# Ledger of designs, part 31: designed miniproteins, single chains, continued (4)

Each design is a single chain, and the fold is of that chain. pLDDT is the mean over its residues in the fold that is shown.

## One batch from the design tools (miniprotein)

Design m13057
Fold by ESMFold2-Fast:
Structure m13057 (fold): chain A 105 residues (1-105)
Amino acid sequence: MEELLEKAEKAIEEGDIVTALNYLAEILGLPKVAEDASAEELIEKLRELLTALLKDDSLSAEEKLRLLELLERIADRLYRETGNIEAAAVAAFARMAKWIIKKEQ
Protein backbone atom coordinates (compact mmCIF):
# COMPACT_ATOMS: atom_id res chain seq x y z
CA MET A 1 0.00 0.00 0.00
CA GLU A 2 2.75 2.54 0.87
CA GLU A 3 4.24 2.40 -2.66
CA LEU A 4 0.82 3.02 -4.26
CA LEU A 5 0.12 5.88 -1.81
CA GLU A 6 3.49 7.49 -2.67
CA LYS A 7 2.76 7.11 -6.42
CA ALA A 8 -0.70 8.68 -5.92
CA GLU A 9 0.81 11.64 -4.00
CA LYS A 10 3.38 12.21 -6.78
CA ALA A 11 0.66 12.07 -9.47
CA ILE A 12 -1.39 14.68 -7.54
CA GLU A 13 1.68 16.96 -7.26
CA GLU A 14 2.22 16.62 -11.04
CA GLY A 15 -1.48 17.41 -11.70
CA ASP A 16 -2.15 13.95 -13.18
CA ILE A 17 -5.62 13.38 -11.75
CA VAL A 18 -6.37 10.25 -13.84
CA THR A 19 -3.16 8.50 -12.72
CA ALA A 20 -3.78 9.48 -9.07
CA LEU A 21 -7.39 8.17 -9.20
CA ASN A 22 -6.21 4.91 -10.79
CA TYR A 23 -3.69 4.31 -7.98
CA LEU A 24 -6.50 4.81 -5.42
CA ALA A 25 -8.74 2.48 -7.48
CA GLU A 26 -5.97 -0.17 -7.36
CA ILE A 27 -5.66 0.17 -3.55
CA LEU A 28 -9.46 -0.23 -3.13
CA GLY A 29 -9.84 -3.01 -5.74
CA LEU A 30 -12.04 -0.92 -8.08
CA PRO A 31 -11.92 -0.60 -11.90
CA LYS A 32 -9.63 2.08 -13.35
CA VAL A 33 -10.79 5.03 -15.47
CA ALA A 34 -9.55 5.59 -19.03
CA GLU A 35 -6.76 8.14 -19.62
CA ASP A 36 -9.20 10.23 -21.71
CA ALA A 37 -12.00 10.06 -19.09
CA SER A 38 -14.30 13.10 -18.96
CA ALA A 39 -14.51 15.35 -15.88
CA GLU A 40 -17.99 13.85 -15.27
CA GLU A 41 -16.52 10.30 -15.30
CA LEU A 42 -13.69 11.38 -12.94
CA ILE A 43 -16.24 12.88 -10.49
CA GLU A 44 -18.26 9.62 -10.56
CA LYS A 45 -15.05 7.65 -9.84
CA LEU A 46 -14.29 10.00 -6.90
CA ARG A 47 -17.75 9.28 -5.42
CA GLU A 48 -17.27 5.53 -5.99
CA LEU A 49 -13.84 5.62 -4.29
CA LEU A 50 -15.18 7.66 -1.33
CA THR A 51 -18.07 5.20 -0.81
CA ALA A 52 -15.82 2.11 -1.09
CA LEU A 53 -13.23 3.63 1.26
CA LEU A 54 -15.78 4.46 3.99
CA LYS A 55 -17.34 0.95 3.81
CA ASP A 56 -14.01 -0.95 3.77
CA ASP A 57 -13.77 -2.64 7.19
CA SER A 58 -10.31 -4.08 6.33
CA LEU A 59 -8.72 -0.59 6.44
CA SER A 60 -7.41 0.89 9.71
CA ALA A 61 -8.50 4.39 10.77
CA GLU A 62 -4.98 5.64 9.88
CA GLU A 63 -5.18 4.10 6.37
CA LYS A 64 -8.68 5.59 5.85
CA LEU A 65 -7.43 9.05 6.91
CA ARG A 66 -4.46 8.85 4.48
CA LEU A 67 -6.71 7.74 1.59
CA LEU A 68 -9.30 10.46 2.41
CA GLU A 69 -6.51 13.07 2.40
CA LEU A 70 -5.43 12.00 -1.10
CA LEU A 71 -9.04 11.81 -2.35
CA GLU A 72 -9.67 15.34 -0.99
CA ARG A 73 -6.54 16.65 -2.78
CA ILE A 74 -7.60 15.01 -6.08
CA ALA A 75 -11.15 16.41 -5.77
CA ASP A 76 -9.84 19.93 -4.98
CA ARG A 77 -7.46 19.72 -7.98
CA LEU A 78 -10.30 18.57 -10.27
CA TYR A 79 -12.47 21.48 -9.02
CA ARG A 80 -9.64 23.98 -9.73
CA GLU A 81 -9.17 22.59 -13.27
CA THR A 82 -12.87 22.21 -14.25
CA GLY A 83 -14.86 24.60 -12.01
CA ASN A 84 -17.33 21.73 -11.51
CA ILE A 85 -19.01 22.21 -8.12
CA GLU A 86 -19.65 18.45 -7.77
CA ALA A 87 -15.88 17.95 -7.42
CA ALA A 88 -15.85 20.59 -4.65
CA ALA A 89 -18.72 18.69 -2.95
CA VAL A 90 -16.66 15.44 -2.99
CA ALA A 91 -13.71 17.31 -1.41
CA ALA A 92 -16.04 18.69 1.30
CA PHE A 93 -17.43 15.19 2.04
CA ALA A 94 -13.87 13.81 2.32
CA ARG A 95 -12.97 16.59 4.83
CA MET A 96 -16.11 15.82 6.88
CA ALA A 97 -15.35 12.07 6.84
CA LYS A 98 -11.78 12.73 8.12
CA TRP A 99 -13.21 14.81 11.01
CA ILE A 100 -15.74 12.10 11.95
CA ILE A 101 -13.13 9.29 11.88
CA LYS A 102 -10.73 11.32 14.08
CA LYS A 103 -13.55 12.10 16.56
CA GLU A 104 -14.58 8.40 16.84
CA GLN A 105 -11.05 7.47 17.96
Scores: mean pLDDT 83

Design m13058
Fold by ESMFold2-Fast:
Structure m13058 (fold): chain A 75 residues (1-75)
Amino acid sequence: MGQKYQQGTQDGINDSRQLAKDVGQEKAAELSRQKSEQYRQQAENSTNPDERWYLLGYSDGLMYQSMELMGKAKA
């Protein structure tokens, strides 16, 4: 259970960090937030437990990193 979620979360954080290097913190935060919503929706519609946990983790990782990036962009 937790391993797939943790893997997804770490991947989401890493992808958001890489995006910030490519497009800047503010744009990366916006895009990561949008992607987080999309992957959360996919997770809710998934009938595969491993896929659902990975997608939930990925969504959460994107959201957590988006919040950090947004905080740095706004303050």
Scores: mean pLDDT 81

Design m13059
Fold by ESMFold2-Fast:
Structure m13059 (fold): chain A 74 residues (1-74)
Amino acid sequence: KDHEAAVLAVAGDLLYIAAQTLRWLGEPEEEVIDALKGAIELYKKAIELSTNPDFIAELEKRLKEVEEELKRVE
């Protein structure tokens, strides 16, 4: 499960990078919001699958950062 959680966390990181890239390219705000929401769902899933408390804490931190960014663009 920790390997699955790590893969989902990386996928979440990639969607967050994609959201930042879309914003830099001037893509529609809706596409940026969709990418940020995707990252949030992937981090939530990674947290559900993780059994490592330190990793869960790090994922919760990343989740909060993406949620805060989503609030800025909505």
Scores: mean pLDDT 81

Design m13060
Fold by ESMFold2-Fast:
Structure m13060 (fold): chain A 75 residues (1-75)
Amino acid sequence: PIASGTVPTPQLRGNPVMAQQLQQQIVTNFSRQPGVLSFDVTVTTSHVDYTAEISTSANDLNIGEIIRESLAAVL
């Protein structure tokens, strides 16, 4: 199954350096999830767009929450 969506990032407004840090943090966090088989993520100063292929055995995995946790880690 594929999970996709958009997470707003008002905290990153006007801060492209922090958007870059968020990109790296999301990649790290997704790579740590055994249920994430593949992903594509675009981070801007206003939002994160994502697409992730999730293992059928990890159907409770919430990609949007992982992105929000990653945002909290760079703030």
Scores: mean pLDDT 80

Design m13061
Fold by ESMFold2-Fast:
Structure m13061 (fold): chain A 80 residues (1-80)
Amino acid sequence: MKLKATLNAQDEEAVEKLVEEIGKLEGKVKLKVTVTTSSGTGVGETEMTGKEAAEKVRAAGLSVRDLGLDATMEVEVEQL
C-alpha cells in the first residue's frame, strides 16, 4: 500500500488524520517527509514501523506549529 499527502503543517486536524491512517499500517513502512518553509526545505526518508512513522509525522507537524511557522508537509508512505 502507498499513501501520499500534501498538507499545511498548521492544519492540526489534517496532520492528525494522516497520523491515524499511517498508524494503521502493519509491519515495516518506508516514510519520506518533506517540510518546506520560506527559509528552506528539509527531507527525511527512513524505514520503520507504521506506528513509528505516525509518531514522526505528528512530531514534525507539532514542531512547526509550536514555532508558528507556515510550512507545507509532503508525506509519502510505502508499506513494505
Scores: mean pLDDT 80

Design m13062
Fold by ESMFold2-Fast:
Structure m13062 (fold): chain A 92 residues (1-92)
Amino acid sequence: MKENLVLIAERLAELLKSKELSPEKQYVLERAEALPAYIETLSDDADITPILKQLKLLAEDAERPDIAEVIQNAIDNGKSTETLLEELNKIS
């Protein structure tokens, strides 16, 4: 569901803000903060896998392998957006 995907992108941005990013990595946070608006332009039946892959790459670029691993596990196992959001909410 698109609503959960927006919440996932917002949660990623919050997690990236929880640790200080170097000036060179600030673009990662800017891209993460832009994703909710982009997701809202997608159709309700759009394939979400490309968005999940983009979120994973942003987490990797932010030196957050803990977040990237959770997203990759969701992709590999076809986890629901609800489950992924719950798992991300457990990360500090």
Scores: mean pLDDT 81

Design m13063
Fold by ESMFold2-Fast:
Structure m13063 (fold): chain A 94 residues (1-94)
Amino acid sequence: SLIEEVVRLLAEWGNGYLSLEQVRELVDELSKRQSPELVARITNILMLALERSPSGRISEEQLRETLERALAEDPELTTQQLEAIRRVLLEMLS
């Protein structure tokens, strides 16, 4: 699934976890190529996942749960967000 691909890529880039610093770096890269509205929505999803994490880092499981919830609430918008994240991560991992 697109969620599993994005979770895998984020874990690969973040060495299994996403810190606040890594979320900021990802948001900065997204802002170079995506609309401010889309970037803000992605930022909100990732910041919510960070807030829900007792360790202050997003695990693969926490990220999957957050993205699955977002997809259930707004499938079309969340799919667009996931595709944007996937594209940027593939470029950053190159």
Scores: mean pLDDT 81

Design m13064
Fold by ESMFold2-Fast:
Formats: sequence, structure tokens, C-alpha cells
Structure m13064 (fold): chain A 84 residues (1-84)
Amino acid sequence: SKSASYVSAAGVHAAGVTANAMIARRLGDEEVAKEIEKLAEKAKEYTKKALEKIDDAEYSKKLRDEAAKLANEAQKLLDEARKK
């Protein structure tokens, strides 16, 4: 269904946030890594909620957009860690 593509996109954003947390840890910035890990947990929750209502395309689209916002926040935090 169309909703399945939005659920998949939310999952990709959640995976990206998780990867950014791992990169922050490897750079030695434990504080930034912990902050991004909290964003990863929220992105996973949005993906789970979208999956629970897989036939609701409007709901899945909203949760994909929320996951994308978390991915943007995680990227900003990682970029700040890289400047140090």
C-alpha cells in the first residue's frame, strides 16, 4: 500500500539517527551520542506507530515527517561534534 512506503521511509530515518549516534561515540563525543540516542528512540516509536496503522496513509505520512525532523536534529548535533 501507499502507507507502506511511508513506514519504510520512517524506518530509514530511524536507522540514520542510530548510525549518527554511533559516529558521535566513535568521535569521542559521549554527550552528543547520548542526545542522538534519545532521538533514535523517538524515531523508532514513530516507525512502530506507523506500522501499527499501516493502512492509514495520512497517519504514516505524518509520522514519516516527524522521523525526518528527528533525523535533521541528529545531523545538526553530529555536525557540531565534528567541529570540535
Scores: mean pLDDT 85

Design m13065
Fold by ESMFold2-Fast:
Structure m13065 (fold): chain A 81 residues (1-81)
Amino acid sequence: DVEKKLKEWRENMTEDQLVLQITALMSRGEELPDEAIELVGRVTGVPVEKLKKEIEEARKKLEELKKKGLEHLFAPSLRVR
């Protein structure tokens, strides 16, 4: 349960650690609540709209690689500062 994990992380992690964990989930094409994406946008200065687009692109790329049996070559291309 992603929402439950995010609440637990918010209580026990620094903002930088939270951004690292959320960015890892985003790079895997995981469906995240808007609150998580907004937190990454706030900390990194990247617009939420751009982050949502990067997640969708990562998800599509991973699905294409899975069809070819090359999912192990997936490199996340999220652009954060």
Scores: mean pLDDT 69

Design m13066
Fold by ESMFold2-Fast:
Structure m13066 (fold): chain A 68 residues (1-68)
Amino acid sequence: SMAALLAKTKERIERVGEANLLAQKAIEYAKKGDFDLAQKLVERVLSDPDGESVGEVARAELEKIKAE
């Protein structure tokens, strides 16, 4: 059971790799002050079903950066 769960987790991580990369880039742009591009990238990640969870984390981090 544990081995099967780990295999499915790895497969999902591979599938959402692109969404994770875009979310990380969005946060990097936000830290550099490019909030327009950061917001656009977060929006793109959230529009993809495979990026929903990662997109929500990126949105939260973007809001924290904007508050500073």
Scores: mean pLDDT 76

Design m13067
Fold by ESMFold2-Fast:
Structure m13067 (fold): chain A 100 residues (1-100)
Amino acid sequence: SLEELANRVAAAMNAVLRAQRDKAPEEEVRALVEELLRLVEEGIRALESMNADPEDVAVVRELAREVRRLLEEGAPADELIQAASTAGLALLTAMQRVRR
């Protein structure tokens, strides 16, 4: 369900933020960011299946592409966390608009 997916996205975002606070190894941060990106991409597909606003979907998709680019370029952990958190928050916001 959309609610279960939103809960999983929120949990993944919290895991990324905890890793930053705890100064986790870059490899662990990367794995958590990759999992959050996977959930964001699943969320984009869910929004499309629910006929969400195309503009909201486009914003989340662009943010997800930026996270993927940073992962591929080996960007610093702080940059990955910021980009992934921004994408996750944008997805949760878009999901809320579909429900309201």
Scores: mean pLDDT 88

Design m13068
Fold by ESMFold2-Fast:
Structure m13068 (fold): chain A 76 residues (1-76)
Amino acid sequence: MEDIEKKLRELERQKVVLFTAKGLLEAARDFVRWMEREGRIDPATAARLLAQIDRDLASIDTEMENLDKEIEKLKK
């Protein structure tokens, strides 16, 4: 039989990793916006970097939603 408590701990651990990655990407996003405002990078470079960060954030959000659904299934 599956040990629900161990499986929940593993899924919550994976969620912490994704949450940390999301926080780092959000910090990078704010840094890119700051660099654009300060004129340190051109608007085209800023747009390219922000688009990549937004894609990576969307991927993480999807994976976190999937983990939340698996956690909900195990709690019911």
Scores: mean pLDDT 83

Design m13069
Fold by ESMFold2-Fast:
Structure m13069 (fold): chain A 97 residues (1-97)
Amino acid sequence: SSKSNVELLEELAKENENTNPELAEKARELAEALRAGDRERIYEIALELVENLPSANEDERATMTLMLRIALEELPEEEREEIIKKAREEMKKWLEK
């Protein structure tokens, strides 16, 4: 499934390149990290996505959620749990505003 996930990330990058170039670049960076098996970079990108998720619009949030799903599939359980915990904390802060 890693090759299929890379292709999906490249498609997400193309779809977002005119509306959100920074998100498109993040999708390309995640695709490259997947190809390289760079778990540290995958984790870093997942954290950045979580931190930016509360400020994203609906379309950006949908794209970021798909990217996070892909990133989480490539990370060990301990790192996945940490990302999910941070995502819950960020969503809680957003909902309390």
Scores: mean pLDDT 82

Design m13070
Fold by ESMFold2-Fast:
Structure m13070 (fold): chain A 90 residues (1-90)
Amino acid sequence: ADEVLEKLLELIELEVEKKKKGITELPPEELERVREIREFLAAWLEEHATPEQLERIAEIQKRLLELLLKGAPQSEIEKAKKELRKLLEE
């Protein structure tokens, strides 16, 4: 669970950085990292998550990305991260 959560958060943070910098594409090394993480997450989620969990994970990821892009309070960001962690531990 911890590795999956860490990888999901890493993807969100990379997307936030990309959008905040106004760049359309990450550097080659970071693009390869994103690809590796996405492949790992796709395989893990397909095997371990129900369709309902997948939908909820996607909703929390989207919300967390929006909170980070808006510069929301750290308390709101931590709450979203906690919700994601609980969902992955079910």
Scores: mean pLDDT 77

Design m13071
Fold by ESMFold2-Fast:
Structure m13071 (fold): chain A 56 residues (1-56)
Amino acid sequence: SKAEELGREIGRKLAKEGKTPLQAANEAYKVAKTQFSDKEARLAGIAAMKAAEEEL
């Protein structure tokens, strides 16, 4: 989904900046919630966490 794609983008970006997967998930959720439903924003957070973990 578009929300998950946004989450992955945010996750990769924040991981490169030295943020933890949990920090990436929280920031992706906040950004996604301005554009998507709460359910989709949660999926974006999960996608960001996984993407950030893959950068470690």
Scores: mean pLDDT 85

Design m13072
Fold by ESMFold2-Fast:
Structure m13072 (fold): chain A 61 residues (1-61)
Amino acid sequence: SAEVKRFAEEVLKTLEELTKKGASADEKSKKVQELMKKNPHIDNLDLMNEMVRLLREKKKS
């Protein structure tokens, strides 16, 4: 759905911003968990599939 796509993009953008700031893997994991808790209506499987799709598109280039 459009909402899942938007959220997946937001999660990936947040991870990229944290990486740019030098955040640890643990800090990134905690941030993703917080975002998931704030969006309990989004299915974890749908989010995972959309994130994988977006990452594959970036890697293909």
Scores: mean pLDDT 78

Design m13073
Fold by ESMFold2-Fast:
Structure m13073 (fold): chain A 118 residues (1-118)
Amino acid sequence: MEKVRRLMERLDERGATSETIEELVKEYGFKKVGTFRVDGVEIEVYLFEDDGVVVALATGRDNGEPLAASVGIAEIRDGETAVLGAAVVTADGRRVYVTLTVTRRNGELAVEVTVEVV
């Protein structure tokens, strides 16, 4: 919880920009869940876990322009599922929806990611 609290304070102070998210991913040792390419948009999704609390962040690009989102935070106990999501509007007015379904089974996280561009 203390690591998650400090991470969230930095996101609140600096905003969920691509630079801030890239720094947090590196400093806190986030694990890359995957890279998703949809309709010219590339999104990378990252997870960090501390004491049963999961933080999900996303960064990406639309035709080289940086995208970033704080996807969500949830405490996930064994057998529980959390749905985390964020929407980002690109410079050309498209909307990118990132949704994570995160389930804990026998202490391990299983993650499903959906990326939609409208």
Scores: mean pLDDT 84

Design m13074
Fold by ESMFold2-Fast:
Structure m13074 (fold): chain A 70 residues (1-70)
Amino acid sequence: MELSPELRRLQGEGRELIVELIATALSQGRFTEEFGERVLELLRRLDDARTAEEAREVLEEVRKLGEEVR
């Protein structure tokens, strides 16, 4: 069964945000073991998301983690 276009778009956006988040954390010296574990959990949840709502919840958590790193 094909994933909805909205879900696929959100998954793509989330992956890009996570890559940017990792790069920012590394540049700021904020990449800790705890941060790495949180990032891996978010990536897993994003890839496992079956609905646009689940993907949006992951994106919100990525944005919050991004604010902690900035």
Scores: mean pLDDT 80

Design m13075
Fold by ESMFold2-Fast:
Structure m13075 (fold): chain A 108 residues (1-108)
Amino acid sequence: MEEDEKVEEEEKEELRREAELLAMVLKLLGLREEAELIEEIAELVETKKRKEILKEALEVARRLADLVVEREDKELQGKLTEEEREEIERELEELRRRMRELLEEAKE
């Protein structure tokens, strides 16, 4: 029940560090655009509203990384079915869209 509208500097630095680490992972997985989106959202973290947006963006980024790793692992093992690939690609596109929406929300 604290009406602090601004995020503390230490908490901002921790969240920005987490975003930087996830962005690095996303870049390694070929998700450069999504890495840039999360870095931009992290730079905008000044209020409680933007902190909650960044937290959701971090969750979306983790799910994106997990799905890409799952797809690549199954493909390398020759176990990726066409149906599984299409389902993963569909979920990836939905998560990519959500990341873009979160950046627009953070700019408000």
Scores: mean pLDDT 81

Design m13076
Fold by ESMFold2-Fast:
Structure m13076 (fold): chain A 80 residues (1-80)
Amino acid sequence: EEERRRQIEADIEEALNIIKEVTGKLGDLTEVRRYIDELAKKYGLSPEERERLLKEAEDMIINDGKTVEEVKKWIEERVK
């Protein structure tokens, strides 16, 4: 029955959209973590300062909806 098949296809599409959103946020977090590691090496940041920046950056992406670019700019201002 075509109606049942269309329902299954709609459910799959919805699940794929959720996966894309979650994967996107995970990718953003991974990119920011990599950037913080790079700056920590470049500017000689302590492990404690690196951990603090990481926590604040994760909060900005997850809770404040900031873009990776906005978070990178904020980090640059904090380490300069």
Scores: mean pLDDT 76

Design m13077
Fold by ESMFold2-Fast:
Structure m13077 (fold): chain A 94 residues (1-94)
Amino acid sequence: SLDEALKNSALTKEEAEAVGRALASPDPSVQVAALIQVSLNAMAGDKEGVRVAAEAAIRSGADPEVLRQLAHIAEMAGDEETAKRVREAAERKA
């Protein structure tokens, strides 16, 4: 079922926090890989994983441009509250 497929693709809290930290990496290849991972989880409907990764990215000091991309990803997951928080964090760093 779709629900089983979504459960199998969901990030654990630890995995989501690791992805969030990777979004703040000084290595562009690591940042891109993390953005791809969060995008895939957003497409799978893993709102909780996207939220945890977003909070970790903010805490880790991700760049404003990365945060803007992450806000769009949160919107795709249907989490407007997380998207708003990430946009506000990007504005504070600009």
Scores: mean pLDDT 82

Design m13078
Fold by ESMFold2-Fast:
Structure m13078 (fold): chain A 73 residues (1-73)
Amino acid sequence: MDEELLTLVLDAIDNLPKIKDVEQAKEAIRNIAKLIKQLSEEKKKQVIAHLAKAIPKLAPEVAEEAKKAIAEL
């Protein structure tokens, strides 16, 4: 279960730069944050690091949403 959720979340993060609509990308980040909260502490750290690495590839408004999500985790 945890491994399937981890893979889903990592794939969703990798697809964030491919989302052309800013509002859809922000919604995707909010949904990713909800899924991250269901992971073990170790896997949360892994996913947060992966999301942080994706931030430079995102539009500025989407990057701000991602930073906010990381701060709340």
Scores: mean pLDDT 82

Design m13079
Fold by ESMFold2-Fast:
Structure m13079 (fold): chain A 83 residues (1-83)
Amino acid sequence: DTEEERKKMRETFEKDRPAFLRDILLRHGFTEEEADEFIARNPSLEEIREALRKHGGEAVADASVELLKSMEDVIEGKLEYKP
């Protein structure tokens, strides 16, 4: 991949990350209002883990954060994506 393609992919994940996070939060006990307010805060992975732990428990928090971390690794250029 070119550097430009990687940047465009990071921008796509950054743009789509709020929608993906919202879906996770709704699946694990957040209301739409609670999820939207939480996302508007631009939470860190640690804050996301803590919030999910309170609603879905430790295992749900860990699994969800690992998935989000994979997206963050792509955004940060640490994970190679091949289309």
Scores: mean pLDDT 69

Design m13080
Fold by ESMFold2-Fast:
Structure m13080 (fold): chain A 75 residues (1-75)
Amino acid sequence: MEKAREIIDETYKKVLEAIDAGKSVEEISDILNEGREKLQEVIDKELTPEQKKEVFEYWKKRLDEITEAFEKKRA
């Protein structure tokens, strides 16, 4: 769980910093894709089904927050 949460939190922080800096959709997408690849490896190899559910819930919450932040920056 800790490694998965670390990946999600790091990805979330990088994306928010990129949005705040006015980075392109492509750059933000690249950050999200890198985070997703790292997260998927941990999910597939290290987590129980219950832990996978918790990780997906946490990831979804962070994605919703990213979407809201991104929409606020797009006039």
Scores: mean pLDDT 78

Design m13081
Fold by ESMFold2-Fast:
Structure m13081 (fold): chain A 97 residues (1-97)
Amino acid sequence: MTELSPEVKESLAEASERFRAAAEEAEARAEELFRGLDREEARRRGEEGLRLMREGLEEVKRALEEDKPIEQEAVDKLVEGLEGGALYARLLEEEAA
């Protein structure tokens, strides 16, 4: 179908809101983790986060293509991936300095 159903639109709005809220917390949490972790551990966790982000995005894309509500598991992967991704960005910034 060319038009998303109301339920799918609502699930997308909810997922977007949860992701946005998580993004605001992710930077602070990433900074705290970066201070407590070895840089090797930070890199490994960051790479894991990027992998989770990719998997979550593919699941969201598939749900939208099939006009199905976005599953909670996909949003959870994006939220966890965001924290790891922020940690990885922090690591790269430190290495570039």
Scores: mean pLDDT 79

Design m13082
Fold by ESMFold2-Fast:
Structure m13082 (fold): chain A 99 residues (1-99)
Amino acid sequence: KLEEAKKIVDFARKGLDEMRAATPEEARRLGEKLVAEVQDKLVDHFGDPVAADRAARYVSEAARHIVEALRNPETRDEHLARADKAFDEAEKVILEAAK
């Protein structure tokens, strides 16, 4: 289960990295798809809908901050730092669900 949790974390990280290279509109669409796919993977692998929902909310928060960083250059660094923090919380939830 821990190995599968790490794969889900890597999948989410890759998705967020793809968003950083996109336009704001494309990043928004990629983020919505990523959140849904992460939630589905967590439910399929762990059967814990509460952990899946919590992790999806943190990934959604990270995605939202990446979109705002792309839209607002003057606050870009602040939003990227918030995205990194939100993703760190998502990783903790995903790894704890595997224990």
Scores: mean pLDDT 86

Design m13083
Fold by ESMFold2-Fast:
Structure m13083 (fold): chain A 95 residues (1-95)
Amino acid sequence: MVEFSEEEFEKELEKLLKESLEILKSRGDEGGMALVEISYMVLRKEPTERIKERLREYAERGLLSPEQLRELARYFRAIGLEELAATAEELAEEL
């Protein structure tokens, strides 16, 4: 079994998210880019308030559908980010 340190795992995830963002940008997939950027902010442990502001901005711009916001809420809840999960669910209901 290969044990990865938490720091090493976070660096690999950051690399994959950056690569995904570049691919989505080349396709013009603004919604996909929004999802990757939110995930990257979570990985970087950005302040909850900043992530909430970005979620609202992307929802208001129509970059995140209600279904995508509900998927993000499920993701946030699974990793213990209950406040972000609640915000994503509220935004999905308002759209």
Scores: mean pLDDT 75

Design m13084
Fold by ESMFold2-Fast:
Structure m13084 (fold): chain A 85 residues (1-85)
Amino acid sequence: MELVEKVFALVAKITAEGRGSVEDIKRFIEEALEILLDPNVSEEEKQAFIDRKYEELKSLPKHEYTDEEREEIGKLVKEAFEKIK
């Protein structure tokens, strides 16, 4: 539960910084949810995976989001959060 909240907080943070494309953010959400839902992966391994993927996103060059792209990211976050909640 706490790790899910952390993932969405990191997505909000990276979008505010303007790093990565919509595709990069979508991929991060999908990969993070996949690992979070895997019962064979330890909490420590899940945490390490999320931190590593966030570092990769943070290293991407700044991206100028359009209003449409910001809306799309917001929709992806809401849909993922409601589905997992």
Scores: mean pLDDT 77

Design m13085
Fold by ESMFold2-Fast:
Structure m13085 (fold): chain A 80 residues (1-80)
Amino acid sequence: RLEELRQIASKAVVEERHIEVAELVGVSPELAAQVLTVHEEVGSRATLKEIGEALGVTEEKVSDIINADGVLDIKRAVFA
C-alpha cells in the first residue's frame, strides 16, 4: 500500500500551484506536488499518516500542504 502511494508520487509533475503551496508551507515544490498528486488520486482511501509515511514526511506536514492548497484554490477561484 505504501509502495502504491510512492508509485503515484513518482508521476507527480511540479506545476505553478505546487510552487505557491510550497512557498506557503516552507517545503520543496517537488514535495508539495507529490503530496497533492497522491491525495487527489487516492482521496479518502489513504490516511494523511500513510501518505506521510510513504513520502518520508510527518502527518502534520501532509495536512499543512493539503490545507494550503485548499486556501489557495479558493483564492484562485475568486480572483482568477
Scores: mean pLDDT 76

Design m13086
Fold by ESMFold2-Fast:
Structure m13086 (fold): chain A 73 residues (1-73)
Amino acid sequence: SERKKLVEELGKAMYEAAKKAIEQFKDLPPELRRRVALLAAKGDIEALKKYNVSPETIELARKVKELREKLKG
């Protein structure tokens, strides 16, 4: 049951991180928006920093990374 709750929380965190990245880059080409959204959903903090994403997007991506680490052990 704990693992199921973590998986559901990860899905929500991934969605929120991707959504925030897309909102910041709404005026950029679709391929770049998809790339940044995917990096945010993966919790790839170092890659996101290179794209100058907002601090809010970094915080959401950190939550994704923490949840992924909990699921790996």
Scores: mean pLDDT 82

Design m13087
Fold by ESMFold2-Fast:
Structure m13087 (fold): chain A 82 residues (1-82)
Amino acid sequence: MSREELFKSIDEDFRRLSEILVPKTKELLKKKDKRAPSTTSLSLMSSLGSGDIESAKEVLEEAIKANPDDETSKELLKKLEK
């Protein structure tokens, strides 16, 4: 629940990403028909909390491997590459 607060506490540089990531990560978490590991979202939040975009990208790549049709994860990965 406090993941949005964690994003806000990271840094202003990542604040713009949090506005995009929050709704998209929630969509990923709520995909009941897809294989999205719980650790994927937790690891993503942890990586962003640490300011480690590379780790966040790895988490998203793992999510895409588990759910190749997940356009949301693919878009998030592209956003993090900015």
Scores: mean pLDDT 60

Design m13088
Fold by ESMFold2-Fast:
Structure m13088 (fold): chain A 80 residues (1-80)
Amino acid sequence: MLSKEEVLEELKEVIRMQREGAPEEEIFKKLDEILEKAGVEADYSVLEDGVLLVRGKGEKGAEFMELFNRALAEVYAEEA
């Protein structure tokens, strides 16, 4: 199982890949790998403006969502 620090770094990598124009298929594949390694169940989608949205399920899902939001904030702050 990934630590929360490892999950944060993996999520930051996924967000960077999406920002760099990586195909949706590669983003979803990487996200699925992270979810499996973290032991989390989640739904995800890409919004009309290309923003990746992740919705975690259960207690572990809530923690995962907090890490995902933190990863988004940290990566997007790099170009603020």
Scores: mean pLDDT 75

Design m13089
Fold by ESMFold2-Fast:
Structure m13089 (fold): chain A 56 residues (1-56)
Amino acid sequence: SDGTILAVSSRLLGRPAEKGTLTELNKAVNEYLEKNPTMTSEQLGQLVNAIVDEYR
């Protein structure tokens, strides 16, 4: 849902996301990885799943 995308994007950015779109989510993921270059794809997946579960 757009609300879930908005929640995940906001958590990754550390600030409120402007839109709950896949474009904003992709931007948030890229910015997060730039700030956290040691993050593995597995760890990122676990973080996203935790945010989604928390937002439910």
Scores: mean pLDDT 78

Design m13090
Fold by ESMFold2-Fast:
Structure m13090 (fold): chain A 87 residues (1-87)
Amino acid sequence: SAEEEARQALREEAGRRLGEVYREAMARLNATPGLSAAERRARFAAIVDVMAATQAEIDRLIAEGASLEEVERVVERGRRELDAILA
C-alpha cells in the first residue's frame, strides 16, 4: 500500500541519518587520545546502546504515523546523547 511504501521510505531515510550519526560518533571516539582500552570499550558500548534506543524510538514513531520531522527530532536527541558520551 501507499502507507507501507511511505513507512518503508521513512525507515530507509532514518537509517541513513542514523548511519551518519554513528559514523561521526565513531570517528570522534577513534580521534580521542589518552583513553584506556577499558574506557574506549565503555564509550563504544554506550554509543551502541544510544543507537539501539534511538532506533527503537524511531520504529515506534513510524508505526504511529510520525513525520520525517518528528523522526529527525529523535535522531538529533540521539546525537546530543552521543555528544555527552564523547565529551
Scores: mean pLDDT 90

